# Designs tried in a protein design run: designed miniproteins, single chains, continued (2). Part 97

Each design is a single chain, and the fold is of that chain. pLDDT is the mean over its residues in the fold that is shown.

## One batch from the design tools (miniprotein)

Design m7349
Fold by ESMFold2-Fast:
Structure m7349 (fold): chain A 83 residues (1-83)
Amino acid sequence: DELQRIADLAVQMETLSLAAELAKDDKAKYEELKKKYQEVSRELSQLLKTSTAPVEDLSRASREALEARREEVEAQAKALAAE
């Protein structure tokens, strides 16, 4: 559903942001990850513009997903930075 999609995009943004920070000394990798972050950010912004869900529900879904998937975010960010 829309709340799940927004939560997934929030997790992707956090993962890409952390991966970019980890890869900051590799210019090409950093730019690639930043570009992906911008693409995900645009998709999230578009969904938020069309969403009829309360902002409190959107915020809660994002926070709960980030907390629940914290280890996944860290592991994926390290993997992306190491490529």
Scores: mean pLDDT 80

Design m7350
Fold by ESMFold2-Fast:
Structure m7350 (fold): chain A 113 residues (1-113)
Amino acid sequence: SMELLEELKKLRDKLYELFEEAEKALEEKDLEKAIKLLEEARELVEKVLELVKKYFPEDKETIELLEEARRKIEEAIEAVKEKDLEKARKLLEEARRLVEEAFKRIMDLLEKS
């Protein structure tokens, strides 16, 4: 499905942009902007998770990676609220890595289908 591939690529690219913008907001100590960007990233991870559960429900590993990424983003939001920017940055980097691994798996699934 070319439509699913294009939708997932758009979600991937937007998520990567949000992670970069959130990292910059944390460096600038713009906590309100960082929270807003992380909340947008959480929403997009939930969209990707919904699509993976719908089209690849048996791929438990990709689902688990996305669920973990969502939790790390939620933890990063709480760290920003607590003004623990070092913890927030670490959690954001962990979330980015989980999302990158999930998308590598998603792209492989789409190419083999």
Scores: mean pLDDT 88

Design m7351
Fold by ESMFold2-Fast:
Structure m7351 (fold): chain A 95 residues (1-95)
Amino acid sequence: EFKEKAIEIIKKAVDEIEALLERHGVSPEVRALAQEAKERIDKAIKENKPLDEILTEFYRALSEIASKLDKETQKELSAIFNKAIDELRKLREEA
């Protein structure tokens, strides 16, 4: 149950990041990186990888995408990321 709830938090964060990038009209290069990152995360989930491996792909995606964004979009991306991390931390404390 913990892993399933953690995956739901990650998927929600990925969807919010995708919507953010679409709203800000980021470059095709950044959209391609985001799509590749989403595919890696989805593949890890589908193959029932350990949560730590799924989280590693999530963190990698955020770091890679953030480095290509302007300061305003990075701030909004960081807010989505920090919210997801806080929800994951709270979930772990409740387990």
Scores: mean pLDDT 82

Design m7352
Fold by ESMFold2-Fast:
Structure m7352 (fold): chain A 77 residues (1-77)
Amino acid sequence: SLDAQLAGLRAALDRYGPGVEVEVEVTGTDTPEQRRMVEAVIRSLAAAGVKRAKLTVELDAEGRPVIRVEVPDFTLT
């Protein structure tokens, strides 16, 4: 579910701390549901003080939109 994905993202962001940037990659679509999902994730990241993370919208096995998230560590090489 989206809530489970957001909870997982927040847990990962807590590990990396403030300083991660928000960068969103989304397939072009006029579906209101997909737009709301992306907006909810972006607002959650912004509220947590995160600046960078990659988000991709995909369809699951049942054809439901889901968000894949990737958080880069930009301070550790």
Scores: mean pLDDT 56

Design m7353
Fold by ESMFold2-Fast:
Structure m7353 (fold): chain A 80 residues (1-80)
Amino acid sequence: MAASFAEAAADPALFEGEVTAALGRMYYAIALLMERRGAPVEEVRELLERALRLFREAERLGAPGAADWAREVEARLRAL
């Protein structure tokens, strides 16, 4: 796997959690954009479910605010 070692050298666990949370935010943002553009509910749900899994993993890795993001994604999934 490419390009994680140099940035992981300072704090590998925090780096992994931060990257995982960033991926979760990316999927969440794409889901909100697709919902706004009238994409099918099933496509929006898939992206939100991916974001939720990433935020739960980020919380496990100690990323700050990941639990709050997970709750927000769960609320969005219920509101679909």
Scores: mean pLDDT 79

Design m7354
Fold by ESMFold2-Fast:
Structure m7354 (fold): chain A 82 residues (1-82)
Amino acid sequence: SPAQQQAQQAALQAVGEAQRLIGEGLRALEAGDVATAREHFLRAREVLERALAEHGSLLPPHQVAALRQAIAEVDGLIASLE
């Protein structure tokens, strides 16, 4: 359906944005800026959680699992800062 196609496109865009934010956070971490790294990782988590909340019911199970895994990976990055 058009709604499912829009949900899949939105989820792909959210994953892309989260990956960019994770990359920025890792770059900040390499520079020793833990505070900036945390801000970027928290924003990446928000983007992924929002995509899952708004679109999860319209996504195929494999894509829902991928979003959940991405959130878990970001949570691991945040935990590694403390």
Scores: mean pLDDT 89

Design m7355
Fold by ESMFold2-Fast:
Structure m7355 (fold): chain A 80 residues (1-80)
Amino acid sequence: SAEVNAAVEDATADLEAQRDAILAYLASHPELLPAAIAHLEALIATVRAWQAAGQIDPAAADRLIAALERLLAEARALAA
């Protein structure tokens, strides 16, 4: 629906706006990295499932997934 797509777009914008703050927090609390990585992987899987089920606009889903995958890659780099 338009409402769900708007919420996904808002979530993507919020995630991108907060990305550096989230990464700084995780760098300061490395004990949280395994849980954060697991949560990001679960969120990506969930968004892909919603996209596959036709519950959200594919383009909106792709933008959110891209933002989540960028954060996941950076969190994994911190954990390495």
Scores: mean pLDDT 87

Design m7356
Fold by ESMFold2-Fast:
Structure m7356 (fold): chain A 105 residues (1-105)
Amino acid sequence: SPLDEVERVIEELRRFVASHSLSPVVRRGLERTIETGEEFARLLRQLPPEEQARLAAEFVNDMRSGMALLEEAHRNNDETRELIAVTMLGASVTALVHMARGRLR
C-alpha cells in the first residue's frame, strides 16, 4: 500500500541514523525529518486513496533522492553536502505535510 511504502522509507532513514557516525547537527536534522515523516504518514492515513497514492509516491521519490545524496556525501566524508542533503530532506517532507494538511477540511 502507499502507506507501507512511506513507512518503509522512514525505517530506512532510522536505520541510516542508527548505523552511521554522524555529526550532532546532521543527526538532529535527520531525527527531525523522521518525526516530520511520521506526522506525514498520520495525515496520509486520513486522505482518500487517490491522494494517498499521489502524495506517497512524491514522498518516496523525494526521500530516496535525498537519501542517495546523503549516502554519497557520507561516503565521501563531506559534512557540508550531508547538511545540504538533510536540509533538502527536511524541506521536502515539511512541504508534503503542508500539502496533506491542506487536503483535510
Scores: mean pLDDT 88

Design m7357
Fold by ESMFold2-Fast:
Structure m7357 (fold): chain A 80 residues (1-80)
Amino acid sequence: APATPQELEQLKLYIRFMLEMAGIEFEVRIQNLSPAQVEARLRALERERDQILPSLTPEQQAALNRALAHTRELLRELLA
């Protein structure tokens, strides 16, 4: 299907969220966040996800949920 301005806006929102998750991983890798701070940041991301989810395509919703779940597991392993 041809790209629309709405589809571009959805993609931008999706990418911003993905970059936000990557930022948290970066801070954990440089030892800038405690486990409690990581849990707080992940809870904030889950709230943000719930707010943006209705604006995304079903494919973007599924991809975002998988990425967030993967990031949660990765951060748990890094902080173990």
Scores: mean pLDDT 83

Design m7358
Fold by ESMFold2-Fast:
Structure m7358 (fold): chain A 100 residues (1-100)
Amino acid sequence: DELERRLERLIERAKRLLEESTDPLIKKAAELIIEAAEAILKSNLSDEEKQKYIDELEEILDRLEELQKKDLTDPEVLLELIGLIFRLIGLLLEIELKNK
């Protein structure tokens, strides 16, 4: 299943980011991506809904990897990181609610 392979790649990338980063906000965002991807894997969501959430998680992870290369003491970078964390929390809650 292509969606399952994409989720496994997301988890692997997020785990790498979690291991390589020293920043607590990047680590938290990586943890949330892992939780969301695992929730999707265990869910009874339709393939269309899974694809939508996977696309969003991939976009967030790509941006997070770029932010890791930036100055994490920069207020603009910090605000973007916080915004991504809130997006991830929202996605995880939406996935959990739909799987209830």
Scores: mean pLDDT 86

Design m7359
Fold by ESMFold2-Fast:
Structure m7359 (fold): chain A 78 residues (1-78)
Amino acid sequence: AMADALVAQARAELERIRKELEKATSPDEYYELGRRAVEVAQRAIDALGPSHPAAQRIATEAGRLALEAYEKAQELEK
């Protein structure tokens, strides 16, 4: 029950971050969204443990979103 609620909350936050990434227009906005994604991953690992399958899936998706955000930020800084 607790793990399921935390996973649902983390997934909802990652979906919000994904939508904000589509609206972002500046490097600062992309860096902030990348940081938020990393925080979601850290929270999931801290709460569920690094070996928990749900924590790994959340961390993987959050890492992908953070990488996309940082790549777009750097592209705009060229």
Scores: mean pLDDT 85

Design m7360
Fold by ESMFold2-Fast:
Structure m7360 (fold): chain A 89 residues (1-89)
Amino acid sequence: MEEIKEKARKLGEELNAPQEIVDEVEKLAEETEELAKNVSIDEAKKYATERMEELIKRLSRIAAGADKLFEEVKKLILEALKEEEEKKK
């Protein structure tokens, strides 16, 4: 899941997102990774989804295009969690 932080940074750069938004996305990825390791992949998926919706509501007012960045990051997080789930089988 370290790779997701790097991909999130790259997406932020491509979309010219403010550093504050990039930092929030990196924090979300880190928290989601900890939940996947220490609790469960299902709880991590739920947390990532709910947290992204909350961030969209709060940050969409300060950054035009933040919605697209959050949508792409959500896809990256959910895909990484799916890969971890498949490895456990």
Scores: mean pLDDT 72

Design m7361
Fold by ESMFold2-Fast:
Structure m7361 (fold): chain A 67 residues (1-67)
Amino acid sequence: SSMIVSGEQIERALTRLVTEGVISPEQAEAIMKEVGSGEATVGQVVEAARRVAGERAARELEKLLTA
């Protein structure tokens, strides 16, 4: 997806997934490091999540970022 999301939106979505037990705090940190600070596309964030935490985490993150 070409939709742009802020670093704050990404951090909030990852925190939600940690709280729900979908990913670990360490996986959330790794995804943030791959995406970098600032804005990213939903596609870039979802792809980083897929690499770090797998397909389920990527799909759940995409749902949160496109809700």
Scores: mean pLDDT 83

Design m7362
Fold by ESMFold2-Fast:
Structure m7362 (fold): chain A 71 residues (1-71)
Amino acid sequence: SVEALAEQVGRAFLRALVAAARRDPDGPEAYDLLAAYERSQANVPGSDREVPAAPPAPEELARAIATLGAL
């Protein structure tokens, strides 16, 4: 299904994001990739998911990246 495929792609993207952040944590690259991913999700036709108006805090993003890296 499209949902399962989107989740798989999201997981693969987050793993790439973690790798980018580990390579250059001070670089904007990881945050630019995350922002691009969120915009891509909002523009994909057939996604019925409501996107929150406010992005998560940088601290919350760093925690999520660390958690994914531990997987």
Scores: mean pLDDT 56

Design m7363
Fold by ESMFold2-Fast:
Structure m7363 (fold): chain A 99 residues (1-99)
Amino acid sequence: SPLEEAKKLMERAADVLEEAARVAEQNPTSSPEDARFLRSLAEKARETAKLEDPEEMVINATLLIIGATIAEKTAPPEVQPLVREARDLLSRAANLLEK
């Protein structure tokens, strides 16, 4: 179902955001606050994947996309592709829920 596919995409986005946070933590030019922000986004993506209301999931996905866009602007080059991948997964999840 579109709901179950969207949930899987959100869980994949959470995994990618956790990897982005891990990479950011190992980069000496990254702020600890930036890594914590990426972890916060990952946790919210996982929480969203457990919801049953498609409308609430779309709202949360939209906020997560905004957060990821902000995170990408300060992210080092090795983290940026991971943040973009997570944003794509979240966007695909939101699109499935609106159909």
Scores: mean pLDDT 87

Design m7364
Fold by ESMFold2-Fast:
Structure m7364 (fold): chain A 90 residues (1-90)
Amino acid sequence: MKIDELILKAAEYISKGDVDTAIKYLQEALKLAEQEGNEEAVKHLKRAIDALKNGDYATALNHLLKAAEIVGASEETIEKLRKLLDEFLK
């Protein structure tokens, strides 16, 4: 699975309230970003995972959106993350 597909899966599980499963998908995405040497994606994925573990969903979604943009994620992934972020900022 590509990093963008793993981020989309994580966003789906965040929207369902299954944060533990979302973190597992993001840890897999982090491992792939590290293997590819994508330092900027690695930084944002680490911050997103830490924010999710602390219940800071708005910060986590901001970092996931940045990671998704960096890896050239699909419009579907970007829009899913933006929609979730807007819901947590209200």
Scores: mean pLDDT 85

Design m7365
Fold by ESMFold2-Fast:
Structure m7365 (fold): chain A 84 residues (1-84)
Amino acid sequence: SKSPEFLELLYEETELSLALMKLAIAKRSGASEDEIKKLEEEVKEKAKRTIEAAKKALEADPDNELAKQTLRSAEQTLELLEKE
C-alpha cells in the first residue's frame, strides 16, 4: 500500500518538476533576470521540500529505491542552483 510519507514525496516531487519546467521555459523564452531569479528561488524551495519528504519516506521505508533516487536528484538540483 502507498504510505502517507510516500504520497507526500510524490506530491512534492511533482511540484519540483513543475517549478523546474517553468524555470526552463523562462530561460528559453528570454525572461528578465528578475523573473528567472524568482523562479530559481521557487525551485530551491521545492527542492528543499522534496528533500525533507524523501527523508521522511526513507524513515518509513529505508529500502524505497524511488525515494533514494528522488533525494539524490533534489539534492543535485539544489546544489546546481546554489552555484548560480
Scores: mean pLDDT 87

Design m7366
Fold by ESMFold2-Fast:
Structure m7366 (fold): chain A 81 residues (1-81)
Amino acid sequence: DKEKKLEEKAQKAEELIKNGDYEGAKEIIEELQKEGLISESEAKRIIAVIEAKELYEKGMPREEVNKQLKEKNKEIKEQEK
């Protein structure tokens, strides 16, 4: 079941994020993309969110984190065309 694999890996990635293992979470998302369970742009967007959360927890101001995330999402959208 592709759907069950997606759920199990998504749950594992969420647990890694809660434990501060942002690199491990990004690796899970890259595996999902490699297996064709999510698109390349979906993987890039999820990774951008994970990186934004890491920056916020490292003390970057919320407005700066949101600006970085918005710029990254714009770049991802432009690269898909």
Scores: mean pLDDT 79

Design m7367
Fold by ESMFold2-Fast:
Structure m7367 (fold): chain A 88 residues (1-88)
Amino acid sequence: SSEAALEAELEALRAEVQALLEAHPELREALNAYIDKFYGSLSIEELQARAAELRARARAMIRAGDYTGLDVLLALLIGLEERIKELE
């Protein structure tokens, strides 16, 4: 698929996971606690590098048609991107 089509699918799946986190505050709280524990000491640059790695892995999974655990990976990506925005 084209790069634009791949990015559109990734953002659509990310939006679905975002909606699940908004519908389930307990999952968002658990995600935030996980981010605080394992990523709370990282700089903005380190968080951006980790987010880029997760996006690259998500793209690879979508290209392969392998969606196993993609929801968990996208939840972590959302958590890291929210942390980056909070630190800006």
Scores: mean pLDDT 87

Design m7368
Fold by ESMFold2-Fast:
Structure m7368 (fold): chain A 87 residues (1-87)
Amino acid sequence: MHRAVVRGTVDDDMVLVFDVTEYPDDPEDASIALNRALLQAAQQFQQLRDDGSLRPGAEVTGEGLATGEDSDRLVDQFVATLERLRA
């Protein structure tokens, strides 16, 4: 199993830390697990938008604090998801 931690910063005062995807060593199963983790992160970000915690036009950045063999792939896809949600 692999772990990655991604830190998202929204506005200068808000830091979101998304902890850990557990996924198998098989590349196909790992891809499915990554997509599930990204969907959950996207849903949580939408919830923050809906309750007014995200300011319109706020800058969104993502950085990986990676642990594990496939963590770079998770980080890249998660950062892309944050960028998509910032609009």
Scores: mean pLDDT 54

Design m7369
Fold by ESMFold2-Fast:
Structure m7369 (fold): chain A 74 residues (1-74)
Amino acid sequence: VTLSDAQKARLRALFARLDADGDGRVPTDDLGAALLTEPSLGLSQAEVVALLRAADTDGDGYVTEAQFEAALAA
């Protein structure tokens, strides 16, 4: 997924907000719901699904900060 610098900044802020416990991990379902409900991102359901699939490469139902950054770079 090709994202603007502004979208990447908003996505990083969203991840940090969802990672309230500071464990560096966010449930994929929580991240997906937040991405679909964030109108300022302008992402379609298909784009959200593509981003989540790129981020959750091991399929454990969690996205780490490192996986999320890698997905944003793709």
Scores: mean pLDDT 73

Design m7370
Fold by ESMFold2-Fast:
Structure m7370 (fold): chain A 79 residues (1-79)
Amino acid sequence: MDEVYRDIVLDFLSKYFGKDFAEKVLKAIEKMGGIDAVRDLAMLIMVGDEGLEKVVKESKEKGTTPEETAKKLLEYIDS
């Protein structure tokens, strides 16, 4: 359900960025990609998708904003 997918995404992002930043990224993902984007990201997290982890690590290293991080994640799931 919607809440389970949010929790999966939030927990995943929190381990890289911390809770406050992760909450802002999740909010931006929901705003731009809707519930389908949150679901798709949660599914990639559950299967341990290597490309998704790379995108997150690169965003952290480059110091992207929450909205920039969300945009990169959405670009990854769309292609």
Scores: mean pLDDT 83

Design m7371
Fold by ESMFold2-Fast:
Structure m7371 (fold): chain A 61 residues (1-61)
Amino acid sequence: GIDEALVRQGARLAGVSVEDARAAARALKAGDNETARRLLAGGPPEQQSRAGALLAVSAGA
């Protein structure tokens, strides 16, 4: 499963929609780091790394 509370926090950190953050979490769970990075690219670069880490945790990675 994916932790929806962490997805919402990741969305806020990355400055992206909850839908994009959820899609990024699913991509990370599948090992598709490139798709996850593209989905998070709408926000500030400095926050993308932290958001990506949080979304990986939400996906059990």
Scores: mean pLDDT 76

Design m7372
Fold by ESMFold2-Fast:
Structure m7372 (fold): chain A 73 residues (1-73)
Amino acid sequence: SMEKEKRFLARLLAVLASLFGEKITVTEVEKLSMEQQREMLEKYLASIKDEGKRKAIARFEERIRATIEYEEG
């Protein structure tokens, strides 16, 4: 479960960075500790004030989790 969560966070953070116009690879995010990944996630989410963007992020989270479960099943 820890490895799945780390993969989820790495993929989600790469998507979030892209939405903010930043280029970051999954490989770069995987170099971070899980705690650092969570900190980065909280900073991205805290910067989102638009309800539409928040809903889009929630959908991305669901899609990424479903994809990882499918790949790991």
Scores: mean pLDDT 77

Design m7373
Fold by ESMFold2-Fast:
Structure m7373 (fold): chain A 70 residues (1-70)
Amino acid sequence: ATVEELLAALPQKAREALAAYLGVSVSDLTPQKLKELGADRVRRVAELLRVNHEEEAANKLEELADALEA
């Protein structure tokens, strides 16, 4: 899946958590912005969601991070 497809399919919980952690609005979560910020930061949000037992949201962010690394 492309970064665009994965971002569009993100659960709301994952989308909000990613935006909050990165200090941006949800509307700023574009493929270009995510590539600028890098996969490492996305993986960090996934880990925080996993610690809070948000397994589905964490897995989707890990997929997004993998896509950002090409």
Scores: mean pLDDT 80

Design m7374
Fold by ESMFold2-Fast:
Structure m7374 (fold): chain A 58 residues (1-58)
Amino acid sequence: SSLLEATKQMFRLMADTVDQMLAVRQQHRDNPALYESQVNALVEQHRQQVSQILSQAN
């Protein structure tokens, strides 16, 4: 895949990750520790998915 296509996929992934973070916040609004834990897991998942997209572009 081209780097430009990878960049487009990364922007879409960012939007999806933000939507998931908002959903987690809404689901766990009365439990900040659980919210923080799940958001941190989503950040790590996002980082790995970005790495995979870039790896496939090369």
Scores: mean pLDDT 82

Design m7375
Fold by ESMFold2-Fast:
Structure m7375 (fold): chain A 61 residues (1-61)
Amino acid sequence: SEARRALAAGDLRAAAEAYWAAFERTGDPQHLDVAGTLYALLGDLAAAERVGRVARERFPS
């Protein structure tokens, strides 16, 4: 998949975007979790918070 190829290449931005796109397609919370982790590692706090909001909306306690 594009997400795994981006990770293998060390392109964390492309990987984060690919996992986010995978989540939009599949609804799989693992894809969302990986995207959030990668955005946080990039220091993209706005994108990480956006992922956190989606997680709270889609998978409420």
Scores: mean pLDDT 82

Design m7376
Fold by ESMFold2-Fast:
Structure m7376 (fold): chain A 90 residues (1-90)
Amino acid sequence: SEILELEIELGVLEIEAGVYILTGDKEGAIESLEKAIETLEKLLELKPDNEGAKNALVSYKAMLEALKEGKSLEEARKIGLEAGEKKRKE
């Protein structure tokens, strides 16, 4: 199904982003996060009430914005995690 295909793609992109963050590849992390955000937005069109996907989208958008603003990978990861946790507590 399209939903399963998107969930698999998201999982692969999450692993890729994690590898780039761990290896210090900021450009790779940005590209993987942009693709993950696009995949999450498509998934939410099919499953609008998926709270996990909504929380991940908030987290990844915050991390991507921080990276584009010139913050370090470590700072951007923390910002993303904090944004996702704040959304979860709403």
Scores: mean pLDDT 86

Design m7377
Fold by ESMFold2-Fast:
Structure m7377 (fold): chain A 62 residues (1-62)
Amino acid sequence: AMAAEREALARQAVRDAAKSGGTLSPELQAKVDEMQKEASKVSQETADRLIRELEARRAALA
């Protein structure tokens, strides 16, 4: 639930930045930076899990 609100806020901030030529208030910039950091961490963890799954499947077939 909280993640959905955070995504909506991030999307709004990006949209506002695009309309205003890419400048954000310091508070919005800080929130966007934190959200991007969390997204990057989740993406890295997802990649690591997929790699482990593929390796496990290859090991089982060997």
Scores: mean pLDDT 65

Design m7378
Fold by ESMFold2-Fast:
Structure m7378 (fold): chain A 80 residues (1-80)
Amino acid sequence: MEKRYEETIKWVKENFEEFKAQLKKEIEETRAVYKDDPNIQKVVDALEEALDDVEELAEILRLMERHGDVEKTVEELEKR
């Protein structure tokens, strides 16, 4: 099986709690500062939902690695 993929999952798992703590803080600050910006609110809502679902975040990261391209990953998510 892909050795590179196993190492990526291990790295994400190891740094996931730190990433979530940072993102949670950024979400709170962003909501307060950009309350009147609908685009920022939409992004923040999506990130807050993703924080509640660790498996969804892991799936997004898996798609990003599989396609190797952020643009392609976003296109697949938009087609849902």
Scores: mean pLDDT 60

Design m7379
Fold by ESMFold2-Fast:
Structure m7379 (fold): chain A 80 residues (1-80)
Amino acid sequence: SIQQMMRQDLEQARRLVEEARRYLESGDFLKATLLLTVAGSTVHVVIKMAKKFNDQEILAQAREVEARLAEVEAEFRQAR
């Protein structure tokens, strides 16, 4: 189902954000940038789909991942 696909995409994005943070801590800025870019694109697509299908649960979960992504992106900008 589309709901299952959105949940799987959010789980992937959440994992990528945390992996990017670990690369940031180790100084691997190239890998961190790549993972943050992929995670951001995935989250934006899920937010658009959740809004289209009026799925408030998935939208709330996507907003949590978006907030975490923004936090890690801010840490990344400070580290450069």
Scores: mean pLDDT 87

Design m7380
Fold by ESMFold2-Fast:
Structure m7380 (fold): chain A 85 residues (1-85)
Amino acid sequence: STEERLKRLESLLPAIMHVVETSTDEELRATLVRIMELIFEARLAYEKGDYEKAAELLEEAESLLTPEIQAAIAAAQQELDAKLA
């Protein structure tokens, strides 16, 4: 469902923000900032009841989650999890 997809992508936001703050890779940061923008726009569309627009924005965000981007997010998540443990 659109709600489940939105929640899944939102769960990545702390890790995405960590990469944006700490990375020196300008291309990686630009892609992650775009993913964040799409997630925020999807949340806003969802809250307004525009589920079709929310789904389109989530699909665009998911298309940007290449293996390289996913690896960067996963590494950041491990760093955040270690800090909380």
Scores: mean pLDDT 86

Design m7381
Fold by ESMFold2-Fast:
Structure m7381 (fold): chain A 80 residues (1-80)
Amino acid sequence: SAEELLKALEALDKVAFAEEASAKFGLPPEAIMIAVEEAVRLLRQGYSLEEVVEALSGPKRLPERKELLRELLLAAAGYK
């Protein structure tokens, strides 16, 4: 659920996750941290995961960016 996702992302060690996820997702750690912070902001406003993914995919809303962001946020929520 969006509430469970928000709780997981708010508890996340963003720096540790971003450093480990950087190679897997092909993104600099700073970009991963920004994506997580923006996802938390939108989830706090009541948006669903799919709405957050669509909003963060940028103006062209490319399918590959949506899938990348969905995988990134779910990986972050499962990070220990």
Scores: mean pLDDT 81

Design m7382
Fold by ESMFold2-Fast:
Structure m7382 (fold): chain A 74 residues (1-74)
Amino acid sequence: MQKLTPEQIEGLREFLERVIRGNELREQMIKNGELTYTPEELENLRRNAKLLLESAEKLLDDPELLELLRKAYS
């Protein structure tokens, strides 16, 4: 397992924070009717997010990154 450098950890944290903000905006747009997903499309997104999260939890040793990852993909 390749240990992430502090710079890589910072970059990943910033990326995950952007994903979280994007998810919040997406949820707001769905509530406002500005963005529509079919139930099938939402299920595919959730399934892919779950697989990514499960894989990342096995590979990442950083609890802060794991918390951000869970927030980004939950």
Scores: mean pLDDT 71

Design m7383
Fold by ESMFold2-Fast:
Structure m7383 (fold): chain A 88 residues (1-88)
Amino acid sequence: SSEELLLEMKEEVKKAAEEAAKKGPELVKKLEQLAKDHGDASLKLADDAAASLSPEQRQAGLDATQGVMKGFEDEAKKLTEELLEKKK
């Protein structure tokens, strides 16, 4: 189903986050871009699936998708701040 594809894409973004953390701040920016790119594609897939769902089910799916993408964005920001932190 479309929702299954959305979850697979999010797992891919999560693995990219782990790789970016290991390779340093240059790749943290790539993680943020991947999260944005996958988020947009994920929302489009969710909208297509929602055409056959009830309004309540559709809203729950969108909320879950946005929540996951927001989590990745927050994680990327925290990793960037930690990597850029210099002992003062």
Scores: mean pLDDT 58

